# Ledger of designs, part 76: designed miniproteins, single chains, continued (5)

Each design is a single chain, and the fold is of that chain. pLDDT is the mean over its residues in the fold that is shown.

## One batch from the design tools (miniprotein)

Design m18625
Fold by ESMFold2-Fast:
Structure m18625 (fold): chain A 64 residues (1-64)
Amino acid sequence: LSEEQRRIAERSLAELRKLEAEGVGEDPAILRAARHELAKALGDPRLLDAESIAELIARIEELL
């Protein structure tokens, strides 16, 4: 990851963990939007395959 992509990943992890804690991570529209934006921003299409916010968090942590 570039410096910019690393900062995006770290900020996004904080936001995703907040969504999971608030229980809104089970909303399929929120998950779909998060997958699309983060796959594009971080340049990793494997993020599109995440089936939950928890899985999306795990995949982003693997990139750091």
Scores: mean pLDDT 79

Design m18626
Fold by ESMFold2-Fast:
Structure m18626 (fold): chain A 73 residues (1-73)
Amino acid sequence: SKEAERLEMMAQIQALVRQAVQALQAGDYDAARAYLAQVRALIDQMAARGLVSPDQYAQMQADVDALEKQIDA
């Protein structure tokens, strides 16, 4: 079902975000960038499959942008 697909993809995104934050805290910026790239790919897949609203998509991208700014600072 769409609900099961949405929940599974959201769980994967949450796991990858946790790994990105841990990499940032460790100073492993290459690993953090790689995890955030995977998060963006999953967000784009959810949008392409109609699993998120445009507002949810924009918010999720903004959250990733905020984490990427921490790498570039």
Scores: mean pLDDT 88

Design m18627
Fold by ESMFold2-Fast:
Structure m18627 (fold): chain A 110 residues (1-110)
Amino acid sequence: SMEENKERFRRKLSYIASKTHLKLTMEIADEKDPKKQEQARKVAQTLAEGVVEMVRLVDENASVAEIRKKAEETFAKALELAADNEVIRKLVEEFAREVREVIREYEKAL
């Protein structure tokens, strides 16, 4: 059903977001440079805000194109904030791969 599809989307996106947040938090656990701590915090916030907006779009029955646009904007902003930090970039790229798959599954179930 549409409601089961939306619930699966929310559940999977929440899991991916939580996993990525934990990995970002662990990456900065021993970091003493306040600028690098702030960089990781901004990346985490950007991904979290993107997830909230994607869930809102799904709840409002927005098009898959709008959901994908928000996802891609979120990934681009997070990668810009990650700059040349390869570890944070890899975490954002993993997040992007998993979110794109969730959107693909959501579209297939429409």
Scores: mean pLDDT 89

Design m18628
Fold by ESMFold2-Fast:
Structure m18628 (fold): chain A 110 residues (1-110)
Amino acid sequence: AVKSAHLTLTLTNKETGEEIVVSVEVSVSATDVTLRVAVSGATAISADGVQVASGSGVATVTVPASAKSVTLELQTPVGTITVTVTLEGDTVTVKASGAGMEPQEKTATL
């Protein structure tokens, strides 16, 4: 069976009051981990240094099931946000930081 989790992180710039919402859907199968990332206003998305979206705040990234983490870089009008997705057993942890935003972290069980 495919295991999945959906995590939403709200990043806030304490000086400007700007908010960026990062949505990450994680699906784990026997062979693959699939991440669907959605960020309003992002202009490009890179995964582990490779661009996966341009002109869009939505990307689907597929990595081998043996991958323990994926690092996403989101280009936004206010700067670069780094999102790290870590897989440990049946637990997924999503951390987001950058662009003057307060760092956020959420954990879910698959």
Scores: mean pLDDT 77

Design m18629
Fold by ESMFold2-Fast:
Structure m18629 (fold): chain A 95 residues (1-95)
Amino acid sequence: MSDISSVLEEAIRVLEEARARAEAAGDDVLADYAASLLEFTQKVLQKVKDGTATDEEIRLVVAGLEGLALRLEDAGYTELARRLLELADRLASLL
């Protein structure tokens, strides 16, 4: 598996956790953001596996992870925010 695929698979796991915690907290806006980013990240992962992903699509995942991390930090989910920022940095370093 490529390093990019491995990082995207880890990002998907963290995004599923972020969505579940936002849903449990009743934060529909944060849950919808996490769900939308999760769907996009899953699509990009499939394109990476198919050899059709662009650097721009991967950069959009990075930007999405960073944006969600800021919202999670504001909501008090500091550890989830940190994990997403680490994944964003790792993904950006592979571009």
Scores: mean pLDDT 87

Design m18630
Fold by ESMFold2-Fast:
Structure m18630 (fold): chain A 72 residues (1-72)
Amino acid sequence: GPVDEADVAEALVLIAYGIAKAIGENTKSPEEYEAGIKFLERLKERFPQAKEVADEAITELKKMAEEIRKQK
């Protein structure tokens, strides 16, 4: 069946989010979450149809980065 470009863009956002979360969690580095956030912001600009999913992912990564900063 046909795949909507928006569905593909949302899948890319979720994959990028998963990678950023995994790296950040394993390294305990807020900079790794920030790199993931920057990448997601670029994806959101390129694929505005995925904005809602990207904004949610960015918000969650920001919370995780802040939590690590508070532990230092």
Scores: mean pLDDT 82

Design m18631
Fold by ESMFold2-Fast:
Structure m18631 (fold): chain A 80 residues (1-80)
Amino acid sequence: NQEEIDKLIEEIKGILSKYVDKSTVEEVERKIREMLSQDISTQMKIFGEILLKLSKEKVPSEARRKIGELLMKIMALISK
């Protein structure tokens, strides 16, 4: 599952790099990787924080939707 999670993180980074600077991409990756070791309640909080940050950074709604889908896939993998 770690290899599949890493692939999903790289896909999210690829989408984000079109809209935000490298430091913002690295901050989002750090938040996602922090999420991997947390309980479901904290995972949901981090998920919301990531999406709110992307909205504030003016990432287009279609890209935010796709990133949200990828984040949900990551959460599903860590709950297995």
Scores: mean pLDDT 85

Design m18632
Fold by ESMFold2-Fast:
Structure m18632 (fold): chain A 95 residues (1-95)
Amino acid sequence: SREEIIKELERAIAAGEPRLEPAKENLSEEKIKEIEKRAKEIAELVLAALQGDEEAQKELAKIEEELLKERENYTEDELIYFGYETYKYLVELLK
């Protein structure tokens, strides 16, 4: 259910919080803004895909493939912050 998805995402967010400040300290202001913008775009796409939008499902699969190919180009801190922001935005959209 939607409520179960929200609860699981909120647990993931809470679990990530102890790592958030150390990760964020290693990112520039510009990188933080870039990550926040991308995270919101991904969260909106995930919501559309969950609602049965086939085009959103295809785009999300393409983005996942691109991220896997370019994994080596991201720092651990960038991935931590990106994941946190994406889950945060997704929870907000699901409420």
Scores: mean pLDDT 77

Design m18633
Fold by ESMFold2-Fast:
Structure m18633 (fold): chain A 64 residues (1-64)
Amino acid sequence: GVKSIYFVRGGEGVSEEETKKANELAYELALEDSSLTDEEVKKKIAKELGIPEEKLEVTSVKVE
């Protein structure tokens, strides 16, 4: 199972669709490597979606 869950919030200028896609990518990243930091997840999502890192807020919750 996933050991960490990541939540992504879009800032000013980020659409609801982009925020949804960011959360889908965060979930896939958690499945691949649940040891990633919030900063690492944020950077990977920002790069993949072409959104500035400053427009994304990533928080993690440990499940186990």
Scores: mean pLDDT 77

Design m18634
Fold by ESMFold2-Fast:
Structure m18634 (fold): chain A 84 residues (1-84)
Amino acid sequence: SAKENTEKVLEKLEEMAVSGNEEAIKAAVEAEAYLRMLERFGGPEEVKERVRKILALALKNNKNPEELEKKLEELREEEERLLA
């Protein structure tokens, strides 16, 4: 179940990452959040590597770099709020 759920999440993020539209920005934000969670709390290296590739793909296919930078900054601010 957990393995199947992880695979479905990763497949959805990969599909979003190649879209080249607003969904690619959302995929980049979600992939960065997921990667930070896996690095902080632990997780399989195989999953971390796949998430890193998804993030790189979303960044490469993004046509709105300014909007992506704003969304990534928002994610960083949300992390700081959760730690406060």
Scores: mean pLDDT 74

Design m18635
Fold by ESMFold2-Fast:
Structure m18635 (fold): chain A 55 residues (1-55)
Amino acid sequence: MSIEELKEEALEKMKGKSEEEREKVLAQFYHDLAAAGVPEEERIAVVKELTEEVG
């Protein structure tokens, strides 16, 4: 799965969820990015973008 596909899936999973549930989705998303070989700097940037989009 591409970074964009992982981001979109995580964003959908976070919609309407509690803060605790969103934290779990973010943690899984970060690990999915790491498994896909995404560099740490890029992983941090993408997680920040996703957090801002959930708002």
Scores: mean pLDDT 78

Design m18636
Fold by ESMFold2-Fast:
Structure m18636 (fold): chain A 112 residues (1-112)
Amino acid sequence: HHMEHVFTTPVLAANPLSDEDVEELRRLVAEGKTSFEKEYLTEDGKLYKIKIEIDPEKNVIRAKVEIFDEEGNLLAKGEAEIPIDLEKMTPEQIANAAVLAAHEAYLKALEE
């Protein structure tokens, strides 16, 4: 169960996006969407908020992960930025970079 593996490495909880979330992100990127938001509630009542933005003017993807307790108090946050090239990258490559940015932001949130 999730609680038994919270601090075991490698753990699935180290990736804030599920396989279904990754497929949805690939679809949204292919449709020209530049922002993606996901909220994930864990079994222990923690709320994870994931925000991903594609910035075509700066050629970067930014990801932010915020973790809240059951009372709505911010426990941790992390941010990551991955450089991209929108003219040379496919939607799949852009979506993969967004997943990496979210993962990196999540790891930073865990370390504070």
Scores: mean pLDDT 74

Design m18637
Fold by ESMFold2-Fast:
Structure m18637 (fold): chain A 82 residues (1-82)
Amino acid sequence: WLEHMLEEARLRGERHGSEVDEEKVKKVAEEEKKKLQEELGLDDEQIEELFRLATDPEATARLLAELLGKEFEIGEGMARRE
């Protein structure tokens, strides 16, 4: 899931002429995963599987928007889904 998030953030950044810091993406992704894990009471295995199976463009778009801007949340997230 982390590898997938990094690649998606990078592709969207390149498309819009923005550069993405891989370390920043990793940090934000880990923080979001930890928050969700604690909120739902999941163990490490369950949260990892949830992120791998999640096809929720909103969650992905929110993460990317924090790094690349709000337009990525609406434009790129939606375009990729469709």
Scores: mean pLDDT 57

Design m18638
Fold by ESMFold2-Fast:
Structure m18638 (fold): chain A 105 residues (1-105)
Amino acid sequence: MAAEEIGRLLGLPAVETDGDVAEAARAAPPGVVVVAASDDVLLVGFRTSDVAAGDAARAVARVAGLPEEAVLGISADTGETARGVAAIEELAKTSEVVIVGAARP
């Protein structure tokens, strides 16, 4: 499952959610990443104090089979969006919780 692959790539516990990714990420213990996966979408939510946003974005790109510039980051705090690993790393500097997402084809 996508959560197992994300957890393995990051070296962190990964848990699946069928609810709101941002809320689940805020409620998660330190160092835990939250994954929501379907055939069409992969989302990974995490606390920026515990997880390097660039590493999370690269893991999402790899699991989704997309280039690093195609992943989308969203601040759960502001709703601001960023595309690509470098822009997501900048977004994470001003956000407590970030969701990284990839649309599957």
Scores: mean pLDDT 83

Design m18639
Fold by ESMFold2-Fast:
Structure m18639 (fold): chain A 85 residues (1-85)
Amino acid sequence: MLSKSEQISVAEKLMNYTISLLENDPSISEEQKDELSGRMYLLLGKLRRGEITAEEFANEVIEELSKVNPELAEQTRKKWDELFS
């Protein structure tokens, strides 16, 4: 089981990766990018307060991405598996 500090570290790495994917996708509107980034920051805040786990953070981010672009969701899932496994 990962420590809280390790969970925060892997979630931050996943968030930074996901934001980079969003910023480099011309098919996603700036409004959608802002909404998704804002949601990730709120979830990271919950993780830092111990309200959710890093796995719950990753699952919520991937679910929200799948509504916008399923390919980005799959890329983010693979990155999560790399970071957490």
Scores: mean pLDDT 83

Design m18640
Fold by ESMFold2-Fast:
Structure m18640 (fold): chain A 76 residues (1-76)
Amino acid sequence: MRLEIIRELIAEAQENGDWKTKLAGQLLKAELEKNEKAKEDAINLLKQMGLDEKEIEELKKKVEEEVERRLKELEE
């Protein structure tokens, strides 16, 4: 279920042109799947787009909070 919510967030971000949320979602997906190459690729893309490590961590936190919010809605 968590991976499904992440995929939905990635799709929504792509439709809205929100590349930051899309890449942060892809990073979280790669971490959950333990796909080191996909994780490195996502981090490298975020860095190429001008984000530092702190900004990447803040983006990850925002996406994680949205995932947890949607998970709680599914429990109710």
Scores: mean pLDDT 81

Design m18641
Fold by ESMFold2-Fast:
Structure m18641 (fold): chain A 78 residues (1-78)
Amino acid sequence: GLSEFEKWIAGLKSLGFSDEQIEEALKRLEEAGKPVDAETLAKLEMAVAYVIAEKKLDLSKEEDRKEALEEAVKLLLE
């Protein structure tokens, strides 16, 4: 079976995020002193969901997917 970490990665991929986008987001969090673990990944997915709802983003659009992930990372860096 998949680990909890791998399940959260699969969740982000199901929303249309690429491996490269997820890897870059996790790298930014690690560089800011956040642990790269299942808990941080869960917080990232929750932040993405919050940004999508708040900004009324459409995940079928590449621009909106990029904005959702970038803003979610910024929320976790504060």
Scores: mean pLDDT 82

Design m18642
Fold by ESMFold2-Fast:
Structure m18642 (fold): chain A 90 residues (1-90)
Amino acid sequence: MRARIEEALRRLREAYRAFLERVLQLQSDGVRNSVSEDTARQGLADLRAEYEATAAALLASVEDDPEGRRRLEEEIRRQREEFEKLARGE
């Protein structure tokens, strides 16, 4: 059980880091290079969907471990709050 939750947390943190790097780069490029607003919005939607799908799959992978699931849910909540702060320029 411990190995499963540790792997899920590692995978979630990797997915979040990749998500942040790609989203921030996409937003920066959209502003600086006048990339199509539709293209930028679709790119953001795709990246968010990939992150949400990964988070959901990881939660499902630990659904037989209530404590592990709670830890994963807390990490997801923290990641979402951090992203919203970054999106607001905080």
Scores: mean pLDDT 77

Design m18643
Fold by ESMFold2-Fast:
Structure m18643 (fold): chain A 100 residues (1-100)
Amino acid sequence: SAKLEELRALLLRALAEANRARAAGDDRTSQVMLEVAIALQELIDLMEQGKEIPEELFEEIARLTEEALRAARAGDVDRLEAAMRRLKEVVLETYRLLEE
């Protein structure tokens, strides 16, 4: 699945950014990026179980992950935390729709 491959690519990017932040001594940015990575892994696990993520929700997840990555690289912790919180809300909504 193209969506599954894209989520895996986003997961690897989130983990790389968490590692970059940790190496720079930015434990808070690292921790928030790990929370982003965990949320993406939960979606990957659902897709590997044969669940399909609706296109609109997938696009929101990708946009929020890209926002988090940009905020982390900019050192904008407030924007990063806001993006992570919104991502978790979208992931929870995705779970609710896929677990009927």
Scores: mean pLDDT 87

Design m18644
Fold by ESMFold2-Fast:
Structure m18644 (fold): chain A 68 residues (1-68)
Amino acid sequence: STEEQIKKAEEKYKKFLEEVEKLDSESKRLYLRIAAHEFRELAEKSKDPKLKEFYEKLAEELERILKE
């Protein structure tokens, strides 16, 4: 189901953020930029409105972190 896909993606995203916090500042920013771009692409390609909104939200969150 879409709900199960979102839940698994949230768990992976949380682990990604934990791993990225262990990196140096330059590497952290690089991985966050890559992830933001990938989530934008996933949102664009998603036919399910809930998945699209979910990926757009993650991309926006990462873009906000990168501006700080």
Scores: mean pLDDT 85

Design m18645
Fold by ESMFold2-Fast:
Structure m18645 (fold): chain A 63 residues (1-63)
Amino acid sequence: GSAAKVAARAILALPTPEQRIEALENVAKAFGKDAIPALQRVAEEDPSPEVREKARELIEKLS
């Protein structure tokens, strides 16, 4: 939905892979399963393989 798109765009706008990974972990911790749609978008769209892998790992843990 719209909220997931906004959250994903905010994460993707962060300048370093390290900051984006930290944001993924914070979003997962704060929202649990409700974070999954935003995490899926980051897993698909982030230019860094390490960030995409972290998003997939968090989705698996929250599922």
Scores: mean pLDDT 86

Design m18646
Fold by ESMFold2-Fast:
Structure m18646 (fold): chain A 90 residues (1-90)
Amino acid sequence: TAAKLGAETAIGFSELAIEYLEKGNYGGAVDAARSAGYYSSHALISAGKFDEAAEITELSDKAAEYAEKGDGEKAKEYARRVRELARELL
């Protein structure tokens, strides 16, 4: 389903963002976090999951913002929150 696809996409990109942050690749983490929000929100909106799409977008944007600032711990916190929220949708 579109909801499952959105959830799996958010999990995959949020895990990739965490991996990049742990390796010190903040640019990769920004791109991965933005991809989590963008692709998962489109799939979730298609499934009528508007509140979840909005929340994942906000958390993904925060992860990207902190990664751009070089705050790896805050960026990982928000990426983990994206992953946890997406897991609840499975």
Scores: mean pLDDT 88

Design m18647
Fold by ESMFold2-Fast:
Structure m18647 (fold): chain A 92 residues (1-92)
Amino acid sequence: SEEEDYRELVQLRNFLDTLPEEKLKKYTVKDFLENPEKIFQDLGLPLPSKETLERLKKAIERFLEKYGIKDPENITLSELKKLIDEYLEKRR
């Protein structure tokens, strides 16, 4: 599970790297969890498959639980990316 969790976080981090930093600051984690389709439409990016979106959402939810973050509306995708990068650096 730890190795699977690591792989899911790496996939999430790589996904966030496809988005420009300015755009990551405009969206909250809650925005992504509730309506990821709108984010991709607003950015003009192709929508990932339903399976990929579910994996990304689960990776986010697990990460928030691990950090004790209860208010996804108060965390931007930019802030989430920074927290994930810090976590991955400490693990490596």
Scores: mean pLDDT 80

Design m18648
Fold by ESMFold2-Fast:
Structure m18648 (fold): chain A 81 residues (1-81)
Amino acid sequence: SAVDARFVALAEADPEVALELGRIVREAAEALDAGVPLEEVRAAVEERLEALARRYGLSPERRAEVRALLDATLDALAAGA
């Protein structure tokens, strides 16, 4: 999928960021499965993205790309769960 291709490209460019995104996605999926509302899960994901961006010094442009990837992934999880 396009999301999978974007994740692969990120993992090749920045493996540590890709690993942390994988953790964020896993925790989001677990929260959705536990019945946490999508809006609350999105808020938690955004907070974790902010922390990740600060930790790894992501540019605003790179942060926007990562946010778009997370949003697409979260939409897919919500639709497919």
Scores: mean pLDDT 79

Design m18649
Fold by ESMFold2-Fast:
Structure m18649 (fold): chain A 95 residues (1-95)
Amino acid sequence: MKAIEHLEEALKKVKEAKKAVEEKDYETALKHLEEAGKHLGEAAHANPEISELLTEALDYLNLAKIAIYEGNYEEALKNLEKAEEKIKEALEKLK
């Protein structure tokens, strides 16, 4: 996969995780976040120029996971929105 394809898959997984949190399906949300993190790692390896943005996105995904484990679902959604913004910024730099 090219870096763009990995970023698009990561963005899709973050959106699926947000929906799962809203539906109170926290196990599915955490699974989607693990998949998103894997795609962000592959994108960073494929294109080091966006690695700083992807590190920020990964940090927000980790904060969202912590919030889910703590039962703070509103904070989880906030951090997922920030992760989504960083992934979109990385996509714009590659397009």
Scores: mean pLDDT 86

Design m18650
Fold by ESMFold2-Fast:
Structure m18650 (fold): chain A 88 residues (1-88)
Amino acid sequence: MAKKEEFLKKRNELLELAREVLPKALEAMKERPEVKEELQKLIEEIDKYAREAAKYAHEGKYEKAIEELEKAIKLLEELKRLLEELEK
């Protein structure tokens, strides 16, 4: 079995983080038009990796799915840091 349990745990981690971070990013883009393009590109890349992870999971390729989820999580953490810097 190729890490299906680890995939489900990582997916839940991604969903929790996305629910916290994405609304804040949307608000920041509304308040600060100058950062809209940068934040939008990050959000689009996060969504791309999340969709690739779902596709690999559907194919039973859980190791590849986990790799794509880890990329999405890393970008969400980076987005969170950028939002924290904008609050200062």
Scores: mean pLDDT 83

Design m18651
Fold by ESMFold2-Fast:
Structure m18651 (fold): chain A 63 residues (1-63)
Amino acid sequence: RELFEAPEAFSERAGQLVSPAEWMDMLVEMGMERTAAGEFVNPINGRRMSPAELVEAVKRVTG
């Protein structure tokens, strides 16, 4: 379980056939910035999201 691989793990768990690049593009379109550590930052309020919080954000978009 690697922070660098977090977007790939989320794709697999969500059951979506998207590449890591497509996951990153979707999150950027939602207004998220990715960090080198694998965290995502909301550029509007500057809040950093852990992998667990990212899963909740993806779940909200997909469901």
Scores: mean pLDDT 55

Design m18652
Fold by ESMFold2-Fast:
Formats: structure tokens, C-alpha cells, sequence
Structure m18652 (fold): chain A 71 residues (1-71)
């Protein structure tokens, strides 16, 4: 798995690309109020995973788990 950070605004947003076994995913982590929204899109732009979390750390752990189990 290769991770490339495309854009980062500390405390506000992170955009990264994930490459796993020839597939590319776009990851967007955005702060919305007191929550963090995690959105993962495939190469066709389809949302394959979306959830909101209380912290950025929880969102990143959920992303790691999703990549290991299904992405």
C-alpha cells in the first residue's frame, strides 16, 4: 500500500491518494464542526466508504481497518 498526501490544511483537511495492488483510491478527511468526515472514493469516483468520527485519529484508524479488511 502506497500513500501520497496531495493536500493538507492542518486541523482542517487532508487529501491523500492510496494505491493498493494496482487500484487507486482518493481519501478526503475534513473537519466539520467538532467532528471529522472521512470519505474514500475509488478510481471511478464512487464513494466506497464514508463515516464521521469524533477525532482525526479515530478516522485514520477506521481508514486503516477498512484498507486491511475490504479496500
Amino acid sequence: VEVEVVEEVPGVSLVARLTALGRRFTVVLEKEGDKWRLTVRDEEGRVVYEATFDSAEEALEALRRAVEESL
Scores: mean pLDDT 76

Design m18653
Fold by ESMFold2-Fast:
Structure m18653 (fold): chain A 91 residues (1-91)
Amino acid sequence: DSGEVAEKLAKIYEELAKEAKKKGYSEKVIKALEEAAKLLRESRGKSMAEVRKTVAEAEQLIADTSTPEQNRQIATLFTGISIREIGDELD
């Protein structure tokens, strides 16, 4: 269910935004993570291929606003959580 996958991804980005705020990341990074969650929620009515495209767009937005180290940390956490919560539906 692409809608369920999109909602789970949005919640992962929301939790990452909360963690970034706790760690004192810049407002730009926090807003990028919040925007990523919003983009994923807006993709709930779309196909899995479009949800995957939205994930790629979100990843690029986060990369553009974060340091390479912050981006690596965020990507690692996102990958671990998404594998556990969603599995291989993104492949």
Scores: mean pLDDT 80

Design m18654
Fold by ESMFold2-Fast:
Structure m18654 (fold): chain A 82 residues (1-82)
Amino acid sequence: SMSKHEKEVEEVARYLAEKAQEVLELAKKTLSEEEVKKIEERLNKLHAELVDKIRSGEKSKEEVFKEADEKAEEIKKEIEEK
């Protein structure tokens, strides 16, 4: 059985995947395939770091969700400015 901590890590990974999908769907409406790929790579790197931070206990689930939301909004603004 998964521990409580392992369940929180899985929940975070799921949330980050959903946020990545939202951002990438927005990007696909206005940007080239090459620009979409760069955004995907940026999101993957950010999300891997956030998963590491929740796994190590450096950040709480709430802090990771907040940072993910803030970074998603930042990237969405960059997409809208192109």
Scores: mean pLDDT 84

Design m18655
Fold by ESMFold2-Fast:
Structure m18655 (fold): chain A 69 residues (1-69)
Amino acid sequence: SAALEALKSAARAAKTHPGNPEVIDAIADLAVRAGLTEEQVRAAMKEAGVSDETIDAILAAYRERKAAL
């Protein structure tokens, strides 16, 4: 899907800028708006070689955004 391809591109940014709050927030927002699951987000991040610390930060932001809707 277009959303999954966008997520993969964003994962590259997360790999390049580990722990960057703007990148983390942008990925979380994209995933929530596109209706992607935590499993899809985690899989895309792992595929791109994003660190576990950054993946956990992205998923924390994802959960926070999803709860606010």
Scores: mean pLDDT 84

Design m18656
Fold by ESMFold2-Fast:
Structure m18656 (fold): chain A 80 residues (1-80)
Amino acid sequence: MKVTVILPDGKVVELELDEDTTLRELAELLEKEYGLNKEEILKALEKLGISPDTTVKEFLESSNTGNVIDLKRVVEIANS
């Protein structure tokens, strides 16, 4: 599935992901490909009560954000 991700620094990337890809696996991919801090993303999700084992597909369907994962917003809310 094609997903748009807004990184914590505001950079926008498009990724082709499997429908069963978890938010944890997404964070690992972003660390590998873009040098993001995986632990920062996972801690932000934990603070918001979002399981990192939730699939990207489930997260998008539940959040009604279309195909956009706004990790910048996730990190900002977690640090509020």
Scores: mean pLDDT 82

Design m18657
Fold by ESMFold2-Fast:
Structure m18657 (fold): chain A 68 residues (1-68)
Amino acid sequence: EIEEAERELLEILDEAGVDRNKVSILAAFYLAGAVTPEFVKRWLLKQGVDEETAERIAEAIERLAKAQ
């Protein structure tokens, strides 16, 4: 659930070397409906994250959003 989805997201970020604070802000905007899933993926690609890893991060954010 929330705790598990959060751990999964942090684990992926650590593996990819992505800044946790930046992704936390991005996830907050996504939950607020301020950005689209496509925007999140494009932003990750511009940070040097590969397409496969960007998909994993986007999926983890979606799981966190669905978690009670």
Scores: mean pLDDT 72

Design m18658
Fold by ESMFold2-Fast:
Structure m18658 (fold): chain A 62 residues (1-62)
Amino acid sequence: SPLREAAAAIQAITGLSPTAAAYVAEMVAAGEEEEALEALLRAGASREQAEAAIAAAKAILE
């Protein structure tokens, strides 16, 4: 599933839990990129990790 692949990419880049990564992947799929970025930053990801994770998820979901 593209959503599962996007969640796995987010998890690999950020080190977040599978549940948190899946939730962020759903935000990206919904086009809520700014909300996804804020969620990653609040969860403790660096800005570089958060931006890379969103870019990777977008590439998988396109």
Scores: mean pLDDT 86

